Designed miniproteins, single chains. Designs and how they scored, part 30

Each design is a single chain, and the fold is of that chain. pLDDT is the mean over its residues in the fold that is shown.

## One batch from the design tools (miniprotein)

Design m1086
Fold by ESMFold2-Fast:
Structure m1086 (fold): chain A 61 residues (1-61)
Amino acid sequence: SKKKGDELFRQAEEALERGDYEEAARLLEQSYKLGGGDASRQSGMMLRMMAAGSTVTVNFP
């Protein structure tokens, strides 16, 4: 559901702020599958992970 996806997106933001890029990628992927955030926020998070030097890959469906 979108509410659960939005909650997972928030948790992904927190993981990214902690520097836990692998966890942030997993949470972002789950958030995307549940319709979390909007398209611009999802894209922004991915770009932020890349800008932070993350080598972790997120697979969008």
Scores: mean pLDDT 69

Design m1087
Fold by ESMFold2-Fast:
Structure m1087 (fold): chain A 55 residues (1-55)
Amino acid sequence: SKIDKEIQLVEQAIEKAREMLEKLEEHPNAPQERIDAYRRAIETLEKQKEKLKKK
């Protein structure tokens, strides 16, 4: 279904965002604003995934 494909895309986006966040956290000179932005993006994507699963 289209919903299943959307869930897969969101899961891939979460995985990539988590990888980027981990790389940023390994660099103490990375801007805190970018770290916070990725954390918020991951939270938003996880909420979107939950909403898609309820449909």
Scores: mean pLDDT 83

Design m1088
Fold by ESMFold2-Fast:
Structure m1088 (fold): chain A 66 residues (1-66)
Amino acid sequence: MEKILKEAEEYLKKTEELGKQVGPKAKDFVDSAKAHYESAKKGTPDQAEIHLRGIKAETEAVEKLK
């Protein structure tokens, strides 16, 4: 569990940093990544893994907006 949450936090930070570079177009993707992270903290390990995959998908979406 702790490893999943640490990885989720790292991807959230990456998504937020990329969002600052892209600007307003990234807002919905960054907000979605934050929501996934909050859900990962409250869920089971299996649910946390699903939400980590969600954060990774939002990271890729923001990178493609450049």
Scores: mean pLDDT 83

Design m1089
Fold by ESMFold2-Fast:
Formats: C-alpha cells, structure tokens, sequence
Structure m1089 (fold): chain A 57 residues (1-57)
C-alpha cells in the first residue's frame, strides 16, 4: 500500500526529526482538520493526514 507506506515513513521522520511536543502539535492539528472533514474511510483519512502533515513540515 503506497499510501500506508508513505504515512509510516512520514510518521517515522516526524518522530526522529521533531520533538514529541512538535509531533503532537502537528498531529493534533491534522486530526482536528480531519474531524472537520468528517472522513470515516481509512484510506481517505490517511491521504488527508499525509497531505496535511507534508504542508506543515
């Protein structure tokens, strides 16, 4: 799964290159926006999260 692999790589990069506080802030914002989108599908949620986190980095 290309999208799953990219999500995992992005998460790993964030964990290694950012502090836990910075990662938590980025993730919190991403999930807040995701909730506003009302996405329930895992694939769409992952795609949105990847796009959002890329923009925040």
Amino acid sequence: DEINKEAEELSEKLSKEKTIDEVNEIIKKAFEKLEEKNLKNTEESKKYLIEYIKEEI
Scores: mean pLDDT 72

Design m1090
Fold by ESMFold2-Fast:
Formats: sequence, structure tokens, C-alpha cells
Structure m1090 (fold): chain A 79 residues (1-79)
Amino acid sequence: SREELLERAIEEARRALEEARAAGDEALAAAAERALRALELAREGRLEEARRLLEEAQADPATAGVAAAARAALEKAEA
């Protein structure tokens, strides 16, 4: 279900954020925070805002990988 897919993606984003913070990687932590926020917006039904946030993150090479993973999860949830 959409809810189940989004919950998994949110959990993965939270793990990425915790790992980045533990490693002191502030750029990766910021990327994970943006992905987490976008997934939370999607869970609230705010899909347009979630997509725009992820598109912005994908334009930045430092955040592109995390944003692409979050976007793939969002596409699966919307199907």
C-alpha cells in the first residue's frame, strides 16, 4: 500500500540521517533531512510539494543519490 511504502522510505531516510550525523557528514545529513521532509509531505498527501523538494535535491550532486531513492519510493507509493 501507499502508506506502507512511504513508512519504509521514511524509516530508511531516518537511518541515513542518523548515520550521517554520527559520521559528522553535515552535507549528507542535510540531504537526508530534505528527503525525509519530502516523504513526510507525501504521507500528508502534499505530493506536489514533495516532488518539488525532491527535484531541487536531485539538481544538487551532493544530494542527488538520496533524492533519487526518495523519488523512486514516492513513485511506487503513487501507483
Scores: mean pLDDT 75

Design m1091
Fold by ESMFold2-Fast:
Structure m1091 (fold): chain A 55 residues (1-55)
Amino acid sequence: DKNSEKILELIKNKEIEEAFELALKEMKKTASENTDEKELEELVKLRIEEAEKLL
């Protein structure tokens, strides 16, 4: 939640690159070994785009 809140704040501040980096970093920490890094990047990118549209 702490990192999720920070990611949303970065998106609101138009710091999309930093939001992407932080979200990807956190997702990699909790992702299974079977999760492809490329797929994680795609998921993070889509989630950030969705959040940005909500703002």
Scores: mean pLDDT 75

Design m1092
Fold by ESMFold2-Fast:
Structure m1092 (fold): chain A 70 residues (1-70)
Amino acid sequence: MDKEKLKKALTDTRYGVKLYLEGDTETVELASRIVRLVREGKFEEAIELLKEAGFSEEEAEELVKKLAER
């Protein structure tokens, strides 16, 4: 998994649409799952998925906090 693509898909809606149109369905599906977990308040599960994708614990926590502000 390309963690930079995933990070940008999570923080930039236009980039997520671009990846979908390019057929990178795995990155889009993972990003959607993480957003859903954060929306449901399942922050620990979202952090674990980000760590599995190659993010550090600090990077994962920062991304989850940014998503929770929506």
Scores: mean pLDDT 76

Design m1093
Fold by ESMFold2-Fast:
Structure m1093 (fold): chain A 58 residues (1-58)
Amino acid sequence: ASEEELKAQLAQAKADLEAAKKDLEEAQKADDFYREVGARLSVIGDQETIKLLEQKLA
């Protein structure tokens, strides 16, 4: 994969993480257990993706 492709994926993963964190906050305020679980998994997945992409770019 190209460096530009990896940078684009990293930017997308960071945007997805921001959205997932906002969704988690809203789910917690609404006391929505299923939404909270989904948002929590999205946060974990996005953080792992960012870590792997940063490692590939270093």
Scores: mean pLDDT 82

Design m1094
Fold by ESMFold2-Fast:
Structure m1094 (fold): chain A 75 residues (1-75)
Amino acid sequence: MEELEKMKELARETKKKALESEDILEVEALLALLRMMRSIARQIYEKTGDEKAKELAEELDELIEELDEKIRELE
């Protein structure tokens, strides 16, 4: 699905920006975007059974955990 591939690209770009940012508000905004993408990926998997959507949701879970840790480090 074309939308899924676009979302994977966006997730990778968002991760890069979030990991490089020292602005806690920017990291929080990017984290919110990743949580939204995870919700969409889960919904795609539930409706279509597309394993790539499940893989993306799992990848996003890992990214969200990493960024939650970064936010705690940034104060």
Scores: mean pLDDT 79

Design m1095
Fold by ESMFold2-Fast:
Structure m1095 (fold): chain A 58 residues (1-58)
Amino acid sequence: GALAAALLQHDLGLSPEEAEEVVRLALEDPEKAVEFLKSLGFSEELAENAVEAALKLS
């Protein structure tokens, strides 16, 4: 939800649209959310941790 998107914007510097896409993908398929973050230049470890945090706030 909104808290997960806000966290992703604050901690990773994502745009609102990118943060919303990560939350949407994480709820449907967490692996796709990790791949999306990797496509934006984040490491796999950071992407996995960010997706886990987003799911806990959803």
Scores: mean pLDDT 82

Design m1096
Fold by ESMFold2-Fast:
Structure m1096 (fold): chain A 56 residues (1-56)
Amino acid sequence: SAADALEAELERLQREGVLAVIRRDVDRLRAIAEKYRELGHDRAADSLLAVADELE
């Protein structure tokens, strides 16, 4: 279903976000934040951008 697909995508983005933080990959964190924003998760996007700014 569309809901199951969205849940799977959010889980994927969460895993990729954790790995990007561990790797200190600022560009990847910003790309993941853009994906969260595309999905309507603005607060999650803002939080990831704040982390990216702290790592830069």
Scores: mean pLDDT 84

Design m1097
Fold by ESMFold2-Fast:
Structure m1097 (fold): chain A 62 residues (1-62)
Amino acid sequence: SVLDEIETLLNSDNLDVDKLKSLLSQVSDSEISDVVNLALSSENKDAANVVLQLLGINVTLK
């Protein structure tokens, strides 16, 4: 699923921002909360912050 691909990118050592933007454009309104939860639960805080910013959420993770 698109969510599984987003989770894989969040856990990668090299974040492909263009691929992330493409995947996020495929996320439905009902999946936005799941994407936010994946970002907040991510071990890669830099990648998580990129996801939140692309979704228009002004949050900074440590």
Scores: mean pLDDT 76

Design m1098
Fold by ESMFold2-Fast:
Structure m1098 (fold): chain A 65 residues (1-65)
Amino acid sequence: MKEEAEKLVEKAKKALEEGKYKEAAELALKALELDPKNKEAGEVLAKALEGLGNDESAKGVREAL
């Protein structure tokens, strides 16, 4: 589970680097479903939400970490 979550985090980071914020958010969310304590997945999700202009949701994710 954690290993699979880490692979999803890596894909989400790559999507972030490519400016694919929606895809990055979806991948980070899936990683958190597999490993809810994965702070790195939460950070990627927060950054993706910020890229989408959803600062309130991004703040909520950061506060949950």
Scores: mean pLDDT 78

Design m1099
Fold by ESMFold2-Fast:
Structure m1099 (fold): chain A 83 residues (1-83)
Amino acid sequence: LLEKAREALEAGNYDEAIKLAEEYIKQHPEKRAEGLIVLAEAYLNKGEFDKALEYARQALKEAKTRDEGIRAIAVALRVVGEQ
């Protein structure tokens, strides 16, 4: 699921990436940060900056590893840079 969500992002299939990331979060509530990062990137690419920033903030709050935290911050900075 998570890998397929990332592949959908790379292919420009943002709606599919959102569906797959939401399914990943439901199946892995203990690893929400990874799915939230994908949601933030998908909404950023769709130009929905408020949603992208909200999901990036949630990803940072849910981050369990340094890598997850860094990636969440990176997405948040990209969203802010677009506004």
Scores: mean pLDDT 81

Design m1100
Fold by ESMFold2-Fast:
Structure m1100 (fold): chain A 62 residues (1-62)
Amino acid sequence: MEDIEKARELLAQGKYEEAVKYFEEAIKKDPNNKEAYRLLAQAYAKLGDLTKAGIYAEKAES
């Protein structure tokens, strides 16, 4: 399963909670995937979790 591709589809559909789960699996599989961190930050921002959105945005820039 291409977790990041599935997560992008869910994010596009507005299924933010489901997208978060797939982005978390993508990061677990590849911790250096900056794109997954950036998109996870976006998903958390859409859910209103600005604290987690900020944390993952910082990880995306590292």
Scores: mean pLDDT 81

Design m1101
Fold by ESMFold2-Fast:
Structure m1101 (fold): chain A 73 residues (1-73)
Amino acid sequence: SMDDLITRVTTVSTTAGDRSRDLARDSGMDDTTVDTASRVGSLAAGDAMSDGMSPQQSVDVGVQAARDVIRST
């Protein structure tokens, strides 16, 4: 159902955001970069899930987007 899809997208986005935040913190980034990496990771994972990627693939896409933010800083 649509509600099930929304729940799955939310869970995947939250997971990717949390992992992205932890990655940025562990990388010694400032609070602004940590917040940006978390947001970018969450959004990228949500988009990937909405485009039909698996939950695991979507989280990986989100975390990779966060890595790109960290590397570009």
Scores: mean pLDDT 86

Design m1102
Fold by ESMFold2-Fast:
Structure m1102 (fold): chain A 74 residues (1-74)
Amino acid sequence: SLEEEAQKAIETFRENLKKYLEENDLSPEQRKLLEEIGEAFEAMVEAILFIDRLHKEGKSPEEILEEVKKRAEA
């Protein structure tokens, strides 16, 4: 399922990022940037899963767009 694939992608990304940070002597600024990129990636995956859930609930594309906009404002 999309949810299972998304979970595996997040877990694999987290493990690879942790390994990369442990194997490389990165500056605090570089570490913070990579952590922020990771957070953005996870947020994008969560947004895709949210859209998929609304679609499976029978929402129209227009209704899904309104819910996404409402979520971004909250």
Scores: mean pLDDT 79

Design m1103
Fold by ESMFold2-Fast:
Structure m1103 (fold): chain A 86 residues (1-86)
Amino acid sequence: MEDAEKLTEEAKKYNELGKYDLAIAYANRALRLDPENVEALIQLGKAYLKQGNYQRALDYYQRALSLDPTNAEAQQNLAAAQAKLA
């Protein structure tokens, strides 16, 4: 049985390395185990934002903020994704 927290740590590491497809794969696996995993939603948003998929990034950051409205990283990156769509 996989640990969602460990999978989100791997997603974060791959985002830091610029390996966005791997970050997306690990974050999706974390969400399969824990659909309300805020960190996994943020890591998906970051990967999609870096790949230029601003609508998907927006959707994931909105989901993260619905679960944790005080998350500063999600708030800042949501604003950045919205600016790209304007």
Scores: mean pLDDT 85

Design m1104
Fold by ESMFold2-Fast:
Order: C-alpha cells, then sequence, then structure tokens
Structure m1104 (fold): chain A 57 residues (1-57)
C-alpha cells in the first residue's frame, strides 16, 4: 500500500497521511493543511515531494 509506504517515509501515522491526501484533493494550500492538522509546513511540503515520487499524486 503506497499510503503505508508514504507514512513510514514521513514518520507519520497512516491516518494522518490519509487526511493530508484528502485535504490535498480538496485543494487546500500548504499553510491551510499544516494549520488544520497541527503540522509544520515543512512536513506538508515533504508529503507533496514523497507523494509525487511514489506516484500517489
Amino acid sequence: DKLTELAKELGLPRSTVSKLLALFEEGLSVSEMAEKLGLPEETVRRFFEKALELGII
């Protein structure tokens, strides 16, 4: 499961990565996603980099 691999790469719970993906699909900005989930913006940017690398987005 690519989501499980992404979660391991980011050091986040799979549920958090699923929420990040849902917010991305809703069209939220990096800052909005970070604020909603209580994550650093750097973590959200890393999510985009790794999700693209794994072909999730």
Scores: mean pLDDT 84

Design m1105
Fold by ESMFold2-Fast:
Structure m1105 (fold): chain A 96 residues (1-96)
Amino acid sequence: SEVEELEAEALAELEKAEAAIAAGRLEEALEHLEKALELARKLIELGALEKAKELLERLLELCRELIKAAGDNKELLLRAIALEVRCIGLLWELER
């Protein structure tokens, strides 16, 4: 199923983001989180709302970890905050 394929890809991207944060590869972590957000959007479009919510909640946790790790990298920090805001916005829509 397309839903199962998108969920598996999103989970893999979140695992890669977590590993990249742990390794200090913060720009790679951001790219993986951005890809996971787009996969979650596709799940919403397909009506897989509960799966999308679970992915977005994990993405939000990892995004906050990335923000803490960003330190003085202002460009990365702003991009990570923008991603957090987009994630919160999607979660807010799913509660309607």
Scores: mean pLDDT 90

Design m1106
Fold by ESMFold2-Fast:
Structure m1106 (fold): chain A 78 residues (1-78)
Amino acid sequence: MKEKEERAEELTRRLAELLRRAAALLAREAAGEAPAAAELARLEEEGRRLEAELKELEEEDPELAKEVLERALAEARA
């Protein structure tokens, strides 16, 4: 169980960071700055990796996966 909890903690932190980076990029775009193609590509690749890991966690423990997503959204807004 500890490995699953540690994976959930890490996923939460990484997902929150991805969401913060995406929000910052959208805010810059709204201010009239075009995001760099390389920055978008990195965000997309990280997003795909995190989505796959979250899906694996959801198959093992759907309630924990839901908590990870909710906590990541809350942390990204802080």
Scores: mean pLDDT 79

Design m1107
Fold by ESMFold2-Fast:
Structure m1107 (fold): chain A 95 residues (1-95)
Amino acid sequence: MKKELIELEARLGLYQMRASVLEKIAKQKKNEELLKLVEEIREKLEELERLLEKAREAIEKGNYEEAEKLLKEIEEKLKEIEELLKEAEKLDKEA
């Protein structure tokens, strides 16, 4: 569980960096569609950050059943965010 949590936190950091780069690109290009998508990605990243905090707390308290459930939700949300990031990157190339 601790190793899985660390790996998920690292992926969150990478996705936050990618979203930040895309936001700067959207603002430079004045691409409203891309900016809107980046805003949605950022909201989902903030939700994911809160879930990671809950998972960490569950592990610290020895509540491994709750931690497993939270880690699964985090993995699903990371997949969703990856798909949105790919869409945003495609929109940047098409603009």
Scores: mean pLDDT 84

Design m1108
Fold by ESMFold2-Fast:
Structure m1108 (fold): chain A 61 residues (1-61)
Amino acid sequence: GPPSPVELVIEALQSEEVPEELLEQLKKADRRQVLPWLEYALEHGDEKIREKAKIIIEALE
């Protein structure tokens, strides 16, 4: 089936590059379910994960 919001966030953060299709899926997902996971990554992730989380949050604007 289609990936859940948390699965999309994990896939995006683990990818070497965040694909445009993943960003589009994240934009269409419930932001209330997506944003807490991205904010968690910003607070608790390593430097690479935090940088990706910032890029994704900015792209969701």
Scores: mean pLDDT 77

Design m1109
Fold by ESMFold2-Fast:
Structure m1109 (fold): chain A 97 residues (1-97)
Amino acid sequence: MLKPFKEGEVSSTKEFIEKVIEQNKDKLTVLESAEDWLKKGKEAFEKGDYETAIKYYRKAIALDPKNKEAWDNLAKAYESLGKTDEAEKYRQKAEEL
């Protein structure tokens, strides 16, 4: 894996990394809305991927902290993972909104 090492090619690696960062930035722009992240979280939850659902619900909450549905779904995902203490906190937060 380290054999194709040319002294001049080392600089090309840095330029490639910068391009990858720019591509990631474009994807973040496309999925900027809280509703888009909430829908992605619900799809992950329906597939039984509760950790991915939590990740997406957290992004939705970061964009819209007053979204009661995102807090409620986050609580359900934590409960499905057996983290009942966290689920209760987030459920109460959703109820108080």
Scores: mean pLDDT 72

Design m1110
Fold by ESMFold2-Fast:
Structure m1110 (fold): chain A 66 residues (1-66)
Amino acid sequence: SMEEKMIELLRQIAQALKAGDTEKAKKLLEELTELVSEYTGKEVSPTEAVEIASKIIDQRRAEEGL
């Protein structure tokens, strides 16, 4: 699902940043931005993409916890 891919991309971005791999983090952030734009049906900035993906993940966790 798109939400599962968002979770995986956020995890990979966090790992790349922790490893100091800025180029990999940038590439993964571009992929996340494209995925979130597709999911919402509108163009979003990278910052908006991270915010939207984080909210979707938090909502999914809350729904699965019920």
Scores: mean pLDDT 80

Design m1111
Fold by ESMFold2-Fast:
Structure m1111 (fold): chain A 58 residues (1-58)
Amino acid sequence: GAVERVIKHELGLTDEQVERLKELARNKPTEEEIEALAKELGVSPEQVKDAIEGLRKE
């Protein structure tokens, strides 16, 4: 959807990394899971939280 495209562009993610974010957004991730994903994606934990929130409000 449009939210996925915006997140991909804003965070500089690949399609596979956006899919991982979508998977995480479908669940209730812990802060540790958010931090771990942020490190893997090369973005801040706050950016991951914002992306998850955007995907949930689609």
Scores: mean pLDDT 78

Design m1112
Fold by ESMFold2-Fast:
Structure m1112 (fold): chain A 82 residues (1-82)
Amino acid sequence: GKPKEVRPLDVINGDVRILDEDTVEAGGVVLRGPGIGTHAPTDIRQALAEHFASTDEPLRVGERLVLDLPDGPLTVTVEEIL
């Protein structure tokens, strides 16, 4: 099949949806990190926007990124691309 990857703008312009305490969806990307779902969707979107301000690389399944959340940096993994 075609490689699944998502453009940075599609992630930051999408709605952030909390799936569970450790899992969120943004722009068709499922991100997993401990306690990420306990953060406000606006804080998660801001952290994603800050990450993509420094890199334009598309996200792929299995990649790890660090999000600068209000309580500190959180490492998240791209679990699935829808």
Scores: mean pLDDT 77

Design m1113
Fold by ESMFold2-Fast:
Structure m1113 (fold): chain A 81 residues (1-81)
Amino acid sequence: GAEAVVELLRKAVEAYQKGDKSTAASYLTAAYIEAVGLLIENPDDEKVRRLLELVREAGTAIDNGDIEKAQKLVEEAEKLV
């Protein structure tokens, strides 16, 4: 569910902060797959669409090394669940 996406996204950011980029990428991929699955089941759910957008933005922030932005995106995702 949406809560699983947020938990995976949080774990991705935490892994990146610890310098484990491969584990961070794995959690980001899992969060993305979970969010896409939710969108397929609920294609008109704006909250699910926003959650998927936040996962994508967090991935970009991590790729750019912007950990503060990634943390804020996790906080925004937490408010949706």
Scores: mean pLDDT 86

Design m1114
Fold by ESMFold2-Fast:
Structure m1114 (fold): chain A 64 residues (1-64)
Amino acid sequence: EKEENEKKLEEAFKKAIETLLKTAGEEALKEELERLEEWKKKAEKAGKKEVVEKVEKLIEGLKK
């Protein structure tokens, strides 16, 4: 189910982006970016290149 968890993670992040834009604005966006950066670093350390790529795309999406 690790593969399924990765898909759920992507869906959760898309939901979080919508929520941040709608409800909390800049402060919540900054917190999520920091969280995603931490997850990216952990994924890099674990050798999960696919997860790193997905997280990077989400971070860039949040910045634009």
Scores: mean pLDDT 70

Design m1115
Fold by ESMFold2-Fast:
Structure m1115 (fold): chain A 71 residues (1-71)
Amino acid sequence: MRREAEELERRARELGERADRVRDEATDLSRTGNHHADEVRALHDEYRGLTRERTDLTDRANRLRDELNRS
């Protein structure tokens, strides 16, 4: 179980890094003007998806760690 929590934490970090890159791309495109409104929305949608998945993995890892630390 500890190794499973560690793997979930690693995956959550990787998703967080991906989400940060997508957010940065959306921010950069937004600064270049209105031409990219649809692309910016798509990047925001991707960011929300990645952050939801990251949160789920983090919550699962925290539950496993709590069980390990209490047992």
Scores: mean pLDDT 79

Design m1116
Fold by ESMFold2-Fast:
Structure m1116 (fold): chain A 68 residues (1-68)
Amino acid sequence: MELMEIAEELMETATEAGVLAAEAVEAYGKGKLEEAIELARKAAELAKDNPKEKELAEKMRRILEEKL
């Protein structure tokens, strides 16, 4: 699943954005789609000065929004 692969890549960075990415996947797994989207947005905000991490977090947010 593409969402899980992106989240795992973000988590491997060992950053706060990676922690929020893990929380977004957990929220999605629990059926809390709106919470998952907000967590992915926060991850992107934290990573705004790191282009790679920001791109990964934004991809997660878009995938979650498409499921809405």
Scores: mean pLDDT 76

Design m1117
Fold by ESMFold2-Fast:
Structure m1117 (fold): chain A 95 residues (1-95)
Amino acid sequence: GAMFDARMAATTPEEAERIKQRLLEDAKNWIDEAKERAKTLPPEERRQFLANAGVAIVLRVIGEGLDAGLPPETIQEVAKEVLKYVKEAEDEILA
């Protein structure tokens, strides 16, 4: 309703880009932490752990983006980039 409309109208392109970059940096750090934890697990547990961690990180990014008042389109772009980072981490750890 009106609260979402006011929040979207208040977000400048410069502020949205700053928040987007911060979320991407935070997500990369969370993924790197998940990679290090996965390396300490038995090989048979690594895929499920990384899948669970990846879902949690994507949901957190969406939640923080919504809380910061980012446009839905920007949140979708950030979520897609985070999913790419998760896939790269899976490819590295499961190789």
Scores: mean pLDDT 80

Design m1119
Fold by ESMFold2-Fast:
Structure m1119 (fold): chain A 70 residues (1-70)
Amino acid sequence: DAEAARAEVAAILRAQAELAARLASLSDEEQARFAEERRAEAAALEARLRAAASKLSDAQLAAALAEARA
């Protein structure tokens, strides 16, 4: 289901952006304290994105990226 895969890609990209924004708001000490947990979250999102993207054509993936940015 291409629509479900597109929606999942968009949701994952939003989650990655939210994670990046949270990390940017932390002090260096806070970032170091939670570094492993945040790496695990980022790796999980990346793995999910890779799996979802593999179900899409290049055109569908480009559309999903545009949707996530909007």
Scores: mean pLDDT 74

Design m1120
Fold by ESMFold2-Fast:
Structure m1120 (fold): chain A 75 residues (1-75)
Amino acid sequence: MEEAERYEKAADYLVKLGDFYEKQGDVETAIRYYELAIEYYRKAAEIYSQNGDTEKAEELRKKAEEVEKRLKELR
């Protein structure tokens, strides 16, 4: 579980970095951070799912989907 928690925290931080760069007008850098955040949320969700924590896995998949929607808006 520590590994999954680390991926989740890293993804949360990457979203904050993406938000920061988006506000600065650096859309290209923001996209890169959002892409990494999606990857890390998915990794965390997979680990939680494998450990039987399906509710937490769904929460993290939803967070990944929210970031994906933001990426589509930046295209």
Scores: mean pLDDT 86

Design m1121
Fold by ESMFold2-Fast:
Structure m1121 (fold): chain A 63 residues (1-63)
Amino acid sequence: SSRERRRREAERRIAEAGRKLSETMDEAERYAKETGNWEEAQKKIDKAAEEAGRIVREEREEL
């Protein structure tokens, strides 16, 4: 059904947002370990988490 298709699409987009967040967290941790700049790394993580949260909220609102 169209509802099931939209749900599966939303789940895939939510999963992709989670993957992107994890990838950014790994990159930020590597950056912090290489530079010692944990403050900048945390800012990168916060920005990525905000974006992922926005995507999750938008996709869940469609369900």
Scores: mean pLDDT 82

Design m1122
Fold by ESMFold2-Fast:
Structure m1122 (fold): chain A 93 residues (1-93)
Amino acid sequence: ATAGTDAVAFVSKDGQAVGVGAYAPGATAGAGGTATVTASNGGTGTGPAGVDAGEMLSATGTGTGAKAGDTVTATATLSDGRVYTATATAVAA
């Protein structure tokens, strides 16, 4: 699988939180880290990132002000030193 593919993004009702999921092949299962999430509206938020046993990245940014229909990009830096970037159109959670 290609890193950053199968990306999905969800925005909270108040626009304060954005969750992004994407493929992170080769990442260490259970690796934690941090993510920066940027929205096409110019908002930027930071939050936790992690990888499951299926090499799926989960990243959350808070404070973005993003809305459904915005393009969001998450850049996650994991504790194993790997960096993953995923871009998706946000949908309402």
Scores: mean pLDDT 73

Design m1123
Fold by ESMFold2-Fast:
Structure m1123 (fold): chain A 60 residues (1-60)
Amino acid sequence: DADLVLELAREARRRVEAGELSPEEAGEWLTRRLAEAGIPLRAEVRVREDGRVVVEFRPA
């Protein structure tokens, strides 16, 4: 499960960095993917002032 969470988070960050998804869209996409896998987490994706894309997890 942890490996899947990290893999999905990496993909979400990649899509935001590539301009394919906004941070909000990436958070929604990641949350949906986690729910499909039975993982009771929601994800929030943010861009820091240094341009770094970060993913935060909260209980769903």
Scores: mean pLDDT 82

Design m1124
Fold by ESMFold2-Fast:
Structure m1124 (fold): chain A 71 residues (1-71)
Amino acid sequence: MTAEELAEALRAMAEGVRDSPLPGYRLEVKITEENGEIRVELTLTPGDRSREEVAAELQRIADELEAKAKE
């Protein structure tokens, strides 16, 4: 998966989080790069962070991945 495709997927997930009825979330993110391919492992569980905070963090990660792809 390209960094741009991954960024788009993360942005879609951020919108899903904003539209979710869940009161709060916990997000764990692991990003690895192997032979020019980016792998992302995301774990999203109920937690104490607002949906707005988690959506913003997903958006930030997407923006960082896209920015690195453009270097």
Scores: mean pLDDT 75

